# Designs tried in a protein design run: designed miniproteins, single chains. Part 17

Each design is a single chain, and the fold is of that chain. pLDDT is the mean over its residues in the fold that is shown.

## One batch from the design tools (miniprotein)

Design m592
Fold by ESMFold2-Fast:
Structure m592 (fold): chain A 63 residues (1-63)
Amino acid sequence: MKRVGLVAAPDEKKAKEGAEKLLKEGGADEVIALVGKDSKEGMELARKLHEEKGWAVGGATVK
């Protein structure tokens, strides 16, 4: 089972910081960063990946 981290951030720098934290500390195997997207879009993608792929998806929103 794949563990995926999701980061929604207003800019690339904040997205990169959140992604690094999820990879190093959050135990994620992969991270998907949504630059210029809000938490609503991130939550919807997390739900879809969990339902369709069976992945354990955890997310962080950086504002």
Scores: mean pLDDT 68

Design m593
Fold by ESMFold2-Fast:
Structure m593 (fold): chain A 63 residues (1-63)
Amino acid sequence: SGLTSLEDALALLRREAEDARRAGDEEVAQKYEEAIREVEKSGSLAVGHERLAELGAAARQHR
């Protein structure tokens, strides 16, 4: 929570992608990379927030 800019959302998405790769979860890392590309293409902070919530919840439920 507390994300107020596209830069903040993109930074968090990149950290989540790195964490997933470090954990060996390449499929999850690719989903975060897809979210990064979607946010960069659309320029939408709302899209960034939605993808972070969806992917974060899914990853948490699997662990």
Scores: mean pLDDT 75

Design m594
Fold by ESMFold2-Fast:
Formats: structure tokens, C-alpha cells, sequence
Structure m594 (fold): chain A 64 residues (1-64)
């Protein structure tokens, strides 16, 4: 199932984004959350996509 693979990849990237946030790697975290959001959107998981986009915005603000 293609959508299942997209969701799994999105979760993997989301978890890497969370790890980057914990390390203070905000620019990397923002990129990872943005990529996760795209994959969640493609998998049809709009709620997860919205959460990932909001976390990306938060990380982008922290990277300033």
C-alpha cells in the first residue's frame, strides 16, 4: 500500500524532527517537519500534516 509507505516515512521524518528539536537543531527540525507534512498530506492524513506544519513554523521561529 503506497499510502501506508508514505505515512510510515512521514512518521520517521517527524520523529527525526522531534529529535532535532531536543538537540536545539531548529533549522534541521524545520526541514524534517516540512518533509513529514508533505508525506502526511500525500498519505491523506491532513491532521498529521497540519501538526507537522505547525511544528515546522515553531522550529523556524526558534532558528531565527
Amino acid sequence: DEKKKLLEKGMELYNKGVEAMLKGEYELAAQLFRKAAELFKESGNDVYADIAERNAEFAEEKAK
Scores: mean pLDDT 88

Design m595
Fold by ESMFold2-Fast:
Structure m595 (fold): chain A 118 residues (1-118)
Amino acid sequence: MVVPDKLSDKEIEDMIELVKKNRDSKTFSSVYSAAMLMLSLSGDLKRMAELEEEVGEFEAKKGDYKSAGDHFRAAALLYKQLGDYDKAKELLEKAAEQYKKAGDEEKAKEALEKAKEL
């Protein structure tokens, strides 16, 4: 597969919209994975973080609290790499809340400990 050198803002926004529109379809995982791979290869950490946060919100609304926590945690790590420690801390606290709703007290504690390291 040929990897594009860079995605335009329009192509990135169209891909994010495609993920949002397909969140309840059998193709969601494939579209999401492709979007994250393209953003990763382009080095667009901000768009990756925004997409992870958006997916976390979708999963939380669906009641998939563990998946929501995993996505908020991934977004937090990306914001930390961007130097946005306040946003990273906020998202780790959101991840901990979702893990508590999922009954995963261990992951909730781990997320809160990571938030304290910021």
Scores: mean pLDDT 77

Design m596
Fold by ESMFold2-Fast:
Structure m596 (fold): chain A 55 residues (1-55)
Amino acid sequence: MPVKVVLPEGIPEEVAEKIKELTLEAHRLEKTDPERAKQKFDEALRLYTEAMEAL
């Protein structure tokens, strides 16, 4: 698969959905608009890190 979005069990569904959405958007934009992709990926990474710390 070109992209896998696998999140740990225990992350709230609202947060997990947001992380997945941002990650998929980042992957879509990575090759066409790297700056926007970076912004989306950074936001997803931050949410992921915060969610993991909260577990």
Scores: mean pLDDT 74

Design m597
Fold by ESMFold2-Fast:
Structure m597 (fold): chain A 72 residues (1-72)
Amino acid sequence: MKEEIKKKALERLPKEAPQEIRDAVVTFAEDEEKGEREIVRVLASSDPETAKLVIEAVRIGKEVLEEGKKKE
């Protein structure tokens, strides 16, 4: 289940997104608490354009995870 959620979230991200953003989405899909901490770290060190990508990644990962929980 989580493996499929991770794959769907990554497919929704731009392929050119930095590895740090992709890693944060993967971590969020596997461990929500740890993923949120990684996202905060990336946001704290990001420029505004990178921050937009991180925020979008969090939104996608959170929505995919919520959908997965409803379907079990």
Scores: mean pLDDT 68

Design m598
Fold by ESMFold2-Fast:
Structure m598 (fold): chain A 60 residues (1-60)
Amino acid sequence: EQEEILKKLEEFIEKVREAVKKGKISVEEGIEMVREYYEALKKGDEEKVEELKKKVEELI
């Protein structure tokens, strides 16, 4: 479970990094998205996880 959370978090961070590089979001916005994603993963909030994944994928 911890390894799975880390893998999902790393994949999400990579997508956020790409969105920031493309100028779609600020660094501060990217950091906030990563924090929200990690909290959602810890709580098992599938709705929030999917919402944040879709949001970042639409930015890249």
Scores: mean pLDDT 81

Design m599
Fold by ESMFold2-Fast:
Order: sequence, then structure tokens, then C-alpha cells
Structure m599 (fold): chain A 62 residues (1-62)
Amino acid sequence: EREKIIEELAEELKKNMDDLGAVGRILQRALDEGRLTPEQVTEAVGKARGIKPLPLAPPEAA
């Protein structure tokens, strides 16, 4: 269920990558609605950019 929401968000971000304002609004709405955690939003952004996420989140002060 949540995995599908993350993939849908990633596709929506990918379609609007040339418009930074639209990308920002999409991300803000996802966070404001509380449907996804910041971690899941980060994963969706990574998928939209084609980045292969190895860790669950970015390295924490290593």
C-alpha cells in the first residue's frame, strides 16, 4: 500500500522535474497530508532521480 504511494509520488515528481516550483509543492503536500513520513518522501525523490538507495536514509554524520 505505502510502497505504491511512494512509487506514484516518484512518477509525479519525475514528470515535473523541469519545474522546481511544482516539485516543491508536490513534496509539501505529501508531508502536510501526513500520508508519508519524511523517510518515504526521501525515497520517492531518490527513485525519481534514478538514485539507487543503499541505506534506508542518508548517512547520519559519518
Scores: mean pLDDT 67

Design m601
Fold by ESMFold2-Fast:
Structure m601 (fold): chain A 55 residues (1-55)
Amino acid sequence: MSVHDLIEKLSLAYVNRDLEELERYAEEIEKQIPKDSLLYKTVRAILERARAEAA
């Protein structure tokens, strides 16, 4: 699965408020990209925001 496909799935999980799928796709994206990239920071920010909204 490409990073692009994972980003689409991550976005859909976020809209659907599906935290399990969001965490799963975030982890898969993080494995494939450098930790110093803007994309890595963006994925982390989305995950943290979704977790805060669920609490």
Scores: mean pLDDT 80

Design m602
Fold by ESMFold2-Fast:
Structure m602 (fold): chain A 74 residues (1-74)
Amino acid sequence: AAAAFEAAAARLRELGVPQSVIDILRAAGIQAFTDEAIENLARVYAKGGLSEGALIFSRDPATGALVLSDVLVS
């Protein structure tokens, strides 16, 4: 759980996502990310826009883990 989040956080930092956004995701209890969610977050910040979009997450029915599966940009 923590290791998976920190690996995703390191990738997000390399892609230019601000630490403040990563801290918000950690505080929200996100335990894992899909590759799609990581790429979409990076794309939003690469365009210089602050996202007022929606975070899409789901619970894994087998484990109960909260997974960030997509990011919608408004």
Scores: mean pLDDT 68

Design m603
Fold by ESMFold2-Fast:
Structure m603 (fold): chain A 66 residues (1-66)
Amino acid sequence: VALIEYGLEELRRGIEEGSPLPKEVFLKALEWLRQQIDKIEDEEKRKELLERLEENYEALKKRFGE
């Protein structure tokens, strides 16, 4: 769980701060994180992490225009 939270925070930072990584790399990382979140049995924690994942997708859309 802590690694998923860290991954979500670091990806959002990279997206918002203009990391030179291509969009596809961010999309693959977010897809991997979604798969890890889906495996969490703690419903409260799963919901919290899904909301943070949505924020990362919104940041990605703002940066890359999709």
Scores: mean pLDDT 78

Design m604
Fold by ESMFold2-Fast:
Structure m604 (fold): chain A 65 residues (1-65)
Amino acid sequence: DLAKELQEARDLVEEAKRAGGDPKLVEEAEGYIREANRYAAQGDFDSAREYLERAKELAREAIEA
């Protein structure tokens, strides 16, 4: 479910912001979420999922840094 994956990515970014995570990694994660939304709007759900996965990785790294 792409909507659930998008919500998970957004939740991780918000958690990173609340945790005082690396703002550069947070900005990159937000960028990947924006691109994922663009791909989803075009019907490219495979690319959308790939970008959401990258966003989640960056958000987790921001929390850990």
Scores: mean pLDDT 86

Design m605
Fold by ESMFold2-Fast:
Structure m605 (fold): chain A 68 residues (1-68)
Amino acid sequence: MEEEEKRKKLRLGTALDYINKKYSSASPEFVKKAKELAEEAKKEDPEVYEEGIKEAEEALKKYEELKK
């Protein structure tokens, strides 16, 4: 259970870090936290890292469509 929660957190953190790098709209503390989670995912679970990036790309595509 704790491991499952960690995986979800790492995946979300990775996605947010990817989004923050493109848009730079988040608070400095939030940016730092997301970056730390992304680095942890990259080292401990590369599959979760890749999934987070994919989720971020899909979310950004959806967001850009809504912005029109």
Scores: mean pLDDT 75

Design m606
Fold by ESMFold2-Fast:
Structure m606 (fold): chain A 66 residues (1-66)
Amino acid sequence: SDELLKEAEDIVESYERMKENGSIEEAWGPAAEELYKRLKDAVENRDVQKIEELLEELRKKAQERG
């Protein structure tokens, strides 16, 4: 879905901004860089299935911290 691809692109861009601001560890945690790289690759390959899986993983990690 184009919507999922757009969402993933926005997340990748958000990660890069948070990295510059020094807030990356609080927002994404210790696996932040690995998840970012996997998501960026999936977006570049337009792999909607991998994007969906990675977004689910991010949501699960957010719930574990909340």
Scores: mean pLDDT 72

Design m607
Fold by ESMFold2-Fast:
Structure m607 (fold): chain A 64 residues (1-64)
Amino acid sequence: MEEIRKILDEIRALLPRLPPEAQARFQRDIERFKANADSEDPVVQKVILHEAKLLLEEARRLAA
């Protein structure tokens, strides 16, 4: 889904501003979400979108 990809792009843009230990964790989560972004299952897409939004919110807090 384009929405998930856009959120992942925003998280990637914030990565240089995060602590190194957080960067490693976020990179792993981004790869997992990316693997499921093109899922045909609407339930999987909804769950991944929700998790991606939570990760973006956390990234914004850590980057502040």
Scores: mean pLDDT 79

Design m609
Fold by ESMFold2-Fast:
Structure m609 (fold): chain A 82 residues (1-82)
Amino acid sequence: SEAQKRQHREDLERLLQALRDAIETGTLSPEQRKAIIDILQKYANKSKEEAEKEIKQIEELIRNDPETIRAELDALLARLAK
């Protein structure tokens, strides 16, 4: 339904906004890692192995280039909001 699609978008936006906060601390919590993996599997049609590879890349970006990952998350949020 349209209400379910709207809720899905809101859930993704909330998760991605929480990740912006994690970037300020320089680390992803275990709970945030699990949530990202779940989102990638359900909404990006990723396998568990693919999702784990993506999260490792995100962790490296947060550690080494947090400004780039902020821009990437903002762009992803904008795409998923459609």
Scores: mean pLDDT 72

Design m610
Fold by ESMFold2-Fast:
Structure m610 (fold): chain A 94 residues (1-94)
Amino acid sequence: KELEVETLATLAIMQLSLVRLEAERRGDKETAEEISKVIDRVAQAVRNRDPEGFREAAEEAKKLADKLESQGRTDDANIVRKAAELLEEAAELL
């Protein structure tokens, strides 16, 4: 179960990193910085074994996905929402 938390967090970080790379490629520095903050929060939640940290990261990711959706970036929004679901699952396993 501990290995499952690390696996879910890693998959979420990978998905967030893909969207951050696309944001950087598009010159969307604000979105890239927002994603970096979510990734940092996930890394801290893993180190601290903090279910609340995972839930907060998931909530930030959901807000970011809603913003991307409003900008017509539906594919990016869907990837970020999947990352949020993985983070919520990680919180439940702790």
Scores: mean pLDDT 87

Design m611
Fold by ESMFold2-Fast:
Order: structure tokens, then C-alpha cells, then sequence
Structure m611 (fold): chain A 60 residues (1-60)
């Protein structure tokens, strides 16, 4: 991922974490699809642990 794609992915992952915490299933699906467009695959259904692991991986 480029630095710009990495920043976009981090913002999407942060939003996904919030959507998962509040149970916004429609927003979760939309954000997962956007992350897949960037080449980031998440298990279905994604968990907060999956999101946190990817955030740490992208920041490293």
C-alpha cells in the first residue's frame, strides 16, 4: 500500500471499529467493501480484534 492508501485504510478501519461497537450493520458492510477495494480483506463477520490487528499491522 502507498502512504496515501495506508492513511485511507487507517481512517476506514477506525470508522469500522466505531460501526462495530454501535452495531451499525449497514455501515460495517459498506466499510468492509471499501477496505476490500484497497486490497484489505477482513473475515466475515469482522470483529473488533480483527480491526485492531490490522491497524497495528498498517502502523508498523
Amino acid sequence: LSEEQKQEALELLDKLGVALAVGDEALVRRLVEQLRTLGIELPEPPTLEDVQALIEQLKA
Scores: mean pLDDT 80

Design m612
Fold by ESMFold2-Fast:
Structure m612 (fold): chain A 69 residues (1-69)
Amino acid sequence: RPLSPLEVAVLRVILEEQPKGASSREVAEKLGISQSTASRTLRRLEKRGVVVRDPKTGRYRVSERPLNP
């Protein structure tokens, strides 16, 4: 399933903020979208395995592609 233009834009923001990643608030501010929209988009990317949420910081980082067993 292809990424939507919004999902690509969110992913780009996270890539630019590597290695620390970005919060939904930071993504929203950088893209000029609501925090609700940023949060929903990040959850979709996390559900797809594209990003991972850091429980200590609440920031999202690009997932390293794991080798499946």
Scores: mean pLDDT 75

Design m613
Fold by ESMFold2-Fast:
Structure m613 (fold): chain A 63 residues (1-63)
Amino acid sequence: LSASGLTDISHLADKTDLKVLDLSNNEITDVSPLANHTNIQLLDLSNNKVTDWSPLANLTNLK
């Protein structure tokens, strides 16, 4: 989903089985839909507009 012009990722909230997710080069500001993605191991949020990273605090499998 890189470089796709995404601003809203709420549709990903139910996809908790994801282990790798590339969201780089989008317009994302709110990452709260990812708060329950505890299976995710690789997450690329580079070149977005995120300022609050606290929703990702429970993603203990991130490398």
Scores: mean pLDDT 77

Design m614
Fold by ESMFold2-Fast:
Structure m614 (fold): chain A 100 residues (1-100)
Amino acid sequence: SRDKATQQLIDQGEAAEARLQKLLDELGLSEEGERFLERAREAAELLRRDYFKGMEALRELQEELRKVVLSVGSEEQAEQAVQDLRLTTLGYLARLARQS
C-alpha cells in the first residue's frame, strides 16, 4: 500500500504540474511559473529534511502564487493554481522518498 500511495502522489503531482504550467502560460506568467516550480522542488527537499520549515516554505510559496495569479486572473484560477502547486510539491517529495 505504501508503494501504491507513493506512486499515486507522483502521478497526481505530475498532472498538477502540467495543469499549473498551462494555467500560468495562459495568464502570461510562464517565467514566474518556472521560478515557482524551482522553489517547489526546494520546498520538497526542505520538507524531507525539516518538515516544519518545509511546511512554512510551502505556505509562503502558496501565498505568493495566489497573489500573483489574482493580479491577472480570477479567484478560481488562483485557488486552482495554489492546489496544483501543493500537489506538485508533494509529488516532488514522493519522488525524493522513492529514490531513498
Scores: mean pLDDT 88

Design m615
Fold by ESMFold2-Fast:
Structure m615 (fold): chain A 62 residues (1-62)
Amino acid sequence: MNKEAAEEIARLLKEGYTPEEIVDRLKEKGFSRQEIVDAALELAKQGIISSETAVEIIRASE
C-alpha cells in the first residue's frame, strides 16, 4: 500500500472534499491511478472508509 496516498485520502475526506476532488489533488501530487486505487481499497479493508466511498474514489480515478 502507498501509505502517503492513504493518509492524504483520509485527511481530504475528513476536510469534506469529494472523491473527484481527492483524486484530482492526488494526481497533481504525482500519485498514479494504481496507487490511488490500492490506497482506497486498503482504507476500506481497514474500516477507515466505507466500501461505497472506496468505489466512488476508484470510479473518479478513471
Scores: mean pLDDT 84

Design m616
Fold by ESMFold2-Fast:
Structure m616 (fold): chain A 65 residues (1-65)
Amino acid sequence: LGEESIKKAVETGREEDIALVIIHFAVAAIDIPEYREAVKLLEGKPTLEDVEKAISVIREAERKA
C-alpha cells in the first residue's frame, strides 16, 4: 500500500524513504494513469506539500477502482 510508504517518508523526511515512495509510484504508473500524476508531483526534490498532493491523487484513484 503506497499510503503507508508516503506517510513514513513524510514523518522521517529521509531521502531514502522518499526515494522508495517514488519507486513504488513509478512502477505502478506504467499500468495506472493516476499514479503518473502522483509521480510528476514527486519529481526532483518533493516538498511535504507535494507528498500530500500525491497521497490525495492516490486516494481518489483507489476510491474509483
Scores: mean pLDDT 64

Design m617
Fold by ESMFold2-Fast:
Structure m617 (fold): chain A 102 residues (1-102)
Amino acid sequence: SEEDLRRALAVVDYLIDAFREILKSKDKEKQIELLENALTVLRDMLAQTTDPRLKAALEEMIELVEKALEAIKNGDYDRFKKIVEELIQKAEELRAELEARL
């Protein structure tokens, strides 16, 4: 429905802002907290979604958030940064796809 698409857009906008805040942060604990919050939001959205294309995009983003958490916890900041940049790109691509469906 149009309402479901608008709710999905609002969640994706939240995720883009969160990922951008993560990249700008210099606080490892804050970066981890924001990633864990994003993971919860993505999992909740995946549980509510019946659209196969949206499911695939969300599953890919969940895997990337898990990899970003692994990288930052291991002190691999270069890998962490690249993964978060990829998350922003994928979230923006998903936003554009959802907006085109309105």
Scores: mean pLDDT 88

Design m618
Fold by ESMFold2-Fast:
Structure m618 (fold): chain A 77 residues (1-77)
Amino acid sequence: LEEGLRLYGLGRLEEAAAAFERAIEEDPDDAKAWANLGFVYYQLGRLEEAAEAFERAIELDPDFESARRALAKVKAA
């Protein structure tokens, strides 16, 4: 997770996605990893994949406000 956030901050979006995918492989119930993957896909213009990742984050944590707001933005795009 920390590695993915670092890469995301550096604008290294494809590498950030790979790091969050690895975090999800280690802990599939990590709602933050799913939400962060969604943010990376959104910035890459991969809107369908972003929506799926945010929906998964919300499924794991229904009160995840940032993921809910992000999903609304993806649907509006």
Scores: mean pLDDT 80

Design m619
Fold by ESMFold2-Fast:
Structure m619 (fold): chain A 76 residues (1-76)
Amino acid sequence: SSLSPEEAAAVLRRLIDEGRISHEDVAEGLRESAEEARKQGAPEEAVKLYEEGARYAREGDLLKASELSVKGNKIK
């Protein structure tokens, strides 16, 4: 089952609160998703969504990061 953006953000927040990951780790994961998508010939729209999501994750906006990530996943 695909998570909603709210569900994804809640999972990420829990992992950060537990000290298991940082906002920087979430941002790096999204940057890696953007690079993988580009290497696999995904639409540039999907790549840009992951890159924008990485920026929001670094700024601490986990919900916006999750919304952009979920949208990117649906486009590719």
Scores: mean pLDDT 86

Design m620
Fold by ESMFold2-Fast:
Structure m620 (fold): chain A 107 residues (1-107)
Amino acid sequence: SMMEEIRRLLRETRRLLERAIELAREVDPEAARLLEEALRQVERLIDLLEAGAPVEELILQAGRAQALLAEARARTPADATELLALLDRAQALVGEVIRLLSELAAA
C-alpha cells in the first residue's frame, strides 16, 4: 500500500540521518545540530503517521524536515563527499514522502 511505502521511506530516511549525523559531527557541529533537529522532525512525522494524524499535518511535518536538510546540505563542505551523498539521498526520500502524502490528500 502507499502507506506501507511511506513507512518504508521514513525508516530509510531515519537510518541515513543517523549515519549523516555521525559524519557531520566531524565536519561542522552546526550541520550536525541541524541534522539532529531534522531527525527529531522525521521521528515526530513517524509518530504522527502511526497516530493517524491528518495528511495536511503530515505534509507540514515532512516540510519541516526537508527545510532542515536543505540548511544542513548548504553548510556541508564540497569535499565531504560521503556526507553529501547521504544528505542528497535523505532529501530525495523526504521529497518522495511528500509526493506520496500529496497523492493521498488528492484521493
Scores: mean pLDDT 91

Design m621
Fold by ESMFold2-Fast:
Structure m621 (fold): chain A 98 residues (1-98)
Amino acid sequence: MLTPEDVEPLIAALKDPDPEVRVQAARELGSLGEKYARPAVEPLIQALKDPDPEVRTAAAEALGHIGDESAVEPLKEALTDPDPRVREAAKRALAHIE
């Protein structure tokens, strides 16, 4: 069972110095679903600007799974990302939010 305490450590992990930890945190937040992951929406929008393209990809995928409409404009900006993996993730995320 997920509680607010489960979300807070994952949100904090999005700022971890290790990019692999940040990728894992973004993926776990995306798997929580809309109700539990809403506090992570703004932190995940910030992660779309992470220096690591794998973190930006995971953040875009997570925002698509959560489906919050406040992510639509940040995801449209991510369509212009220099990494093609990030652009494809943003495109798929926008299709999921609809």
Scores: mean pLDDT 82

Design m622
Fold by ESMFold2-Fast:
Parts: structure tokens; sequence; C-alpha cells
Structure m622 (fold): chain A 70 residues (1-70)
């Protein structure tokens, strides 16, 4: 269904964003240019994205089960 495709696309986009933010966090820690507040904000954003991915994966599983029942 269109809903299943949308959820898969959204999950893929969030995973790509998560990987990019994790890379930026590692670079910021390595170069020492970021403040402790900036590092904390990045870590909080990463956690929020991880939680969103888990929620969307749960919805995807529910929609796939609905589709299987026809």
Amino acid sequence: TAEIKRLKDEIANLKARLAELEKKLAEAEKDGSASQEELAAMKETIKDIEERIKELEKKLKEKEEEAKKA
C-alpha cells in the first residue's frame, strides 16, 4: 500500500539523517570546536531520531500484518 511505502521511505530517510548526525557528533568531539551544550544538543537530537525510527518501524509492522490479513 501507499502507507507502507511512505513508512519505509520515512524510516530510510531518518536512518540516513541519524548516520549523518552521528558522524558530525564524532567530528565535533574530535576537533574540540563544539561546546558541551552543543554536544549535548546533538546527542539529544540523535536520541529523538532513534525513538522516531522505532515508532515508525512498529507502525510499519502493524500495517504489514494488516495487509497480510487482506
Scores: mean pLDDT 82

Design m623
Fold by ESMFold2-Fast:
Structure m623 (fold): chain A 99 residues (1-99)
Amino acid sequence: DLVREAAVAAAASALADLEGRDPVVSVGFDMLALALGLEAGEGERISRLLLKLRKAKSEEEILEILMKELGLSREEAERLLEEARRRLEEAERRLEELK
């Protein structure tokens, strides 16, 4: 599901920003989210999601945005955020390998 994969990437970008990770990581996830959203025919929706997530100041705000924008339950939003965290950790490891 490309829309779900785009949402995971968007959430990973938001987590990277909140945790003060290297900006290249959050930019990479933003670009991935937009690419997946465009492929799914949902580019405008994913762009809107990214803009709202950039304003989040906590993980709770990320969850609230995911629930409202994607129509997810809290449990579904929490699972998506857990997947996003895993993708973030994997991307950071991959970035280290490319140095």
Scores: mean pLDDT 84

Design m624
Fold by ESMFold2-Fast:
Structure m624 (fold): chain A 92 residues (1-92)
Amino acid sequence: MEKAFELLKSAIDLASEEGGTVSVEIEGDTATVTLSGLSVRSQTALALKAIGARLDGAEVEVKIEGDTVTITAKGLSEEQLQEIKKLAEEKN
């Protein structure tokens, strides 16, 4: 699930660039990344990337509620999950 992992990294990078917040929850092989403070432009970019990843067979979901974006990705390796957690902790 390379595309799912790349999507999560892109989301965290955008939140860092725009001064937003990041939180991550990990359950099994699933990572849920919640981002707040993102511009409409960045929200749209993430939604389009998620659609592209899904068309390429990745199990990803994106929800946009106000200025909050929630991305859920499944099928991640333990190494990918640890890297996502580390990136989110580095941001906080």
Scores: mean pLDDT 80

Design m625
Fold by ESMFold2-Fast:
Order: sequence, then C-alpha cells, then structure tokens
Structure m625 (fold): chain A 70 residues (1-70)
Amino acid sequence: MKELMEKGNKRGEEVLRNVQEEAKSASPADAGKVAAELFSRRTTELQQKILKEQEEAKKNAEEAKKLAEE
C-alpha cells in the first residue's frame, strides 16, 4: 500500500518538475510565469486523475479492512 501511494506522489512530482524544466529552457527570464501557466493546466488535469485514483484506493482499502475485521 505505501509503495503505491509513494509511486503516485513521485510521478506527480516528476511531471511537475519536468514541466518546470521545460519552461525554464524555453524562457529563462519568464520561466516562473510560463511554468505557472503550464502547471495550472496540467496540474488541474493530473490532480483530478490522482484524486479519483486515491479516493478509490482509499475506499477499497477501508472496505477491505472493515470486512476483514467483521
């Protein structure tokens, strides 16, 4: 369980960092603004996917624990 959560978080961070590096390479002077715009767009999409996956994983884990205890 911890491994799946860590992988999910790491993948999100890696994608965000890659976008930052791309923005810096394209426009070093305006890297902050470019990165913020790219992050805003991709982060919204990624967060929606990650949140849904996390919610499902959490629900499944909780249900499995409750059923095992009962």
Scores: mean pLDDT 69

Design m626
Fold by ESMFold2-Fast:
Structure m626 (fold): chain A 111 residues (1-111)
Amino acid sequence: GPVPVVKKGDRVLVRARVELDPSITSPEEREKLAQAIADAVRKALEDGGYLEVTRVEVRLIGPHEIAVAVEGIAKRDMTAEEIAELVRDALLSVPGVKRAEVEVTVQPPPP
């Protein structure tokens, strides 16, 4: 289908699934990676002027899998694909990340 268009001021939800390198087995390494992932995604979205990030949630959902949820407000007109590519690139830049799948949804304005 067509890529969703994001307008300045829209609420944006980014969800990502991150696969870690199978050599990463310690809880300490996974927690360190979860923090690095959160920091990398926030930095990419905020420093790039894409989103005003309101929430970042990172959850360990398996021994080699992390779920990421980011909420923000669009700072400019853009495509959901631009956001997805930016977030994927940020995630893959973190050492120990092997694969990332990113989904972007535009939320209706708050009531």
Scores: mean pLDDT 83

Design m627
Fold by ESMFold2-Fast:
Structure m627 (fold): chain A 57 residues (1-57)
Amino acid sequence: EEVEKLIKKAEDYEKQGNYTEAALYYMKAFNVAEKEGKPDLAEKYRQKAFEAAQKGY
């Protein structure tokens, strides 16, 4: 799956106030970036997932 599609879904969920789903999609994007050997991009998405999870708690 393309990282871009996962990020768009995460952003849509975040705009809806569904932070739990947003965090899950950011984590999926992190996993894809790790598989592609892009550690800087993976770290960015890991941080976004953490921020979304904090808002959903």
Scores: mean pLDDT 81

Design m628
Fold by ESMFold2-Fast:
Structure m628 (fold): chain A 80 residues (1-80)
Amino acid sequence: GWELVETLEYDVDAESLEAALDGFIEGAKESGYEVKITEKTETKAVLELINEKTKEKLIVEIEFDEETKTAHVKIKVYKL
């Protein structure tokens, strides 16, 4: 099964959740990941990214704070 090998957390400035999400999805697709949105609300998105060539799966949680205009990004990296 998938094994958790790394967890990354950081904040980025963003005008909206959609702006942060669009940037993330574009970069992921360019890097060879298939993107699935598993959850989306006005302030939160959860993505599953799979790269079959490298045998990696990423679970990405993005939470947007409208008052500070920051997106908190949490990435869990899994490998086979």
Scores: mean pLDDT 84

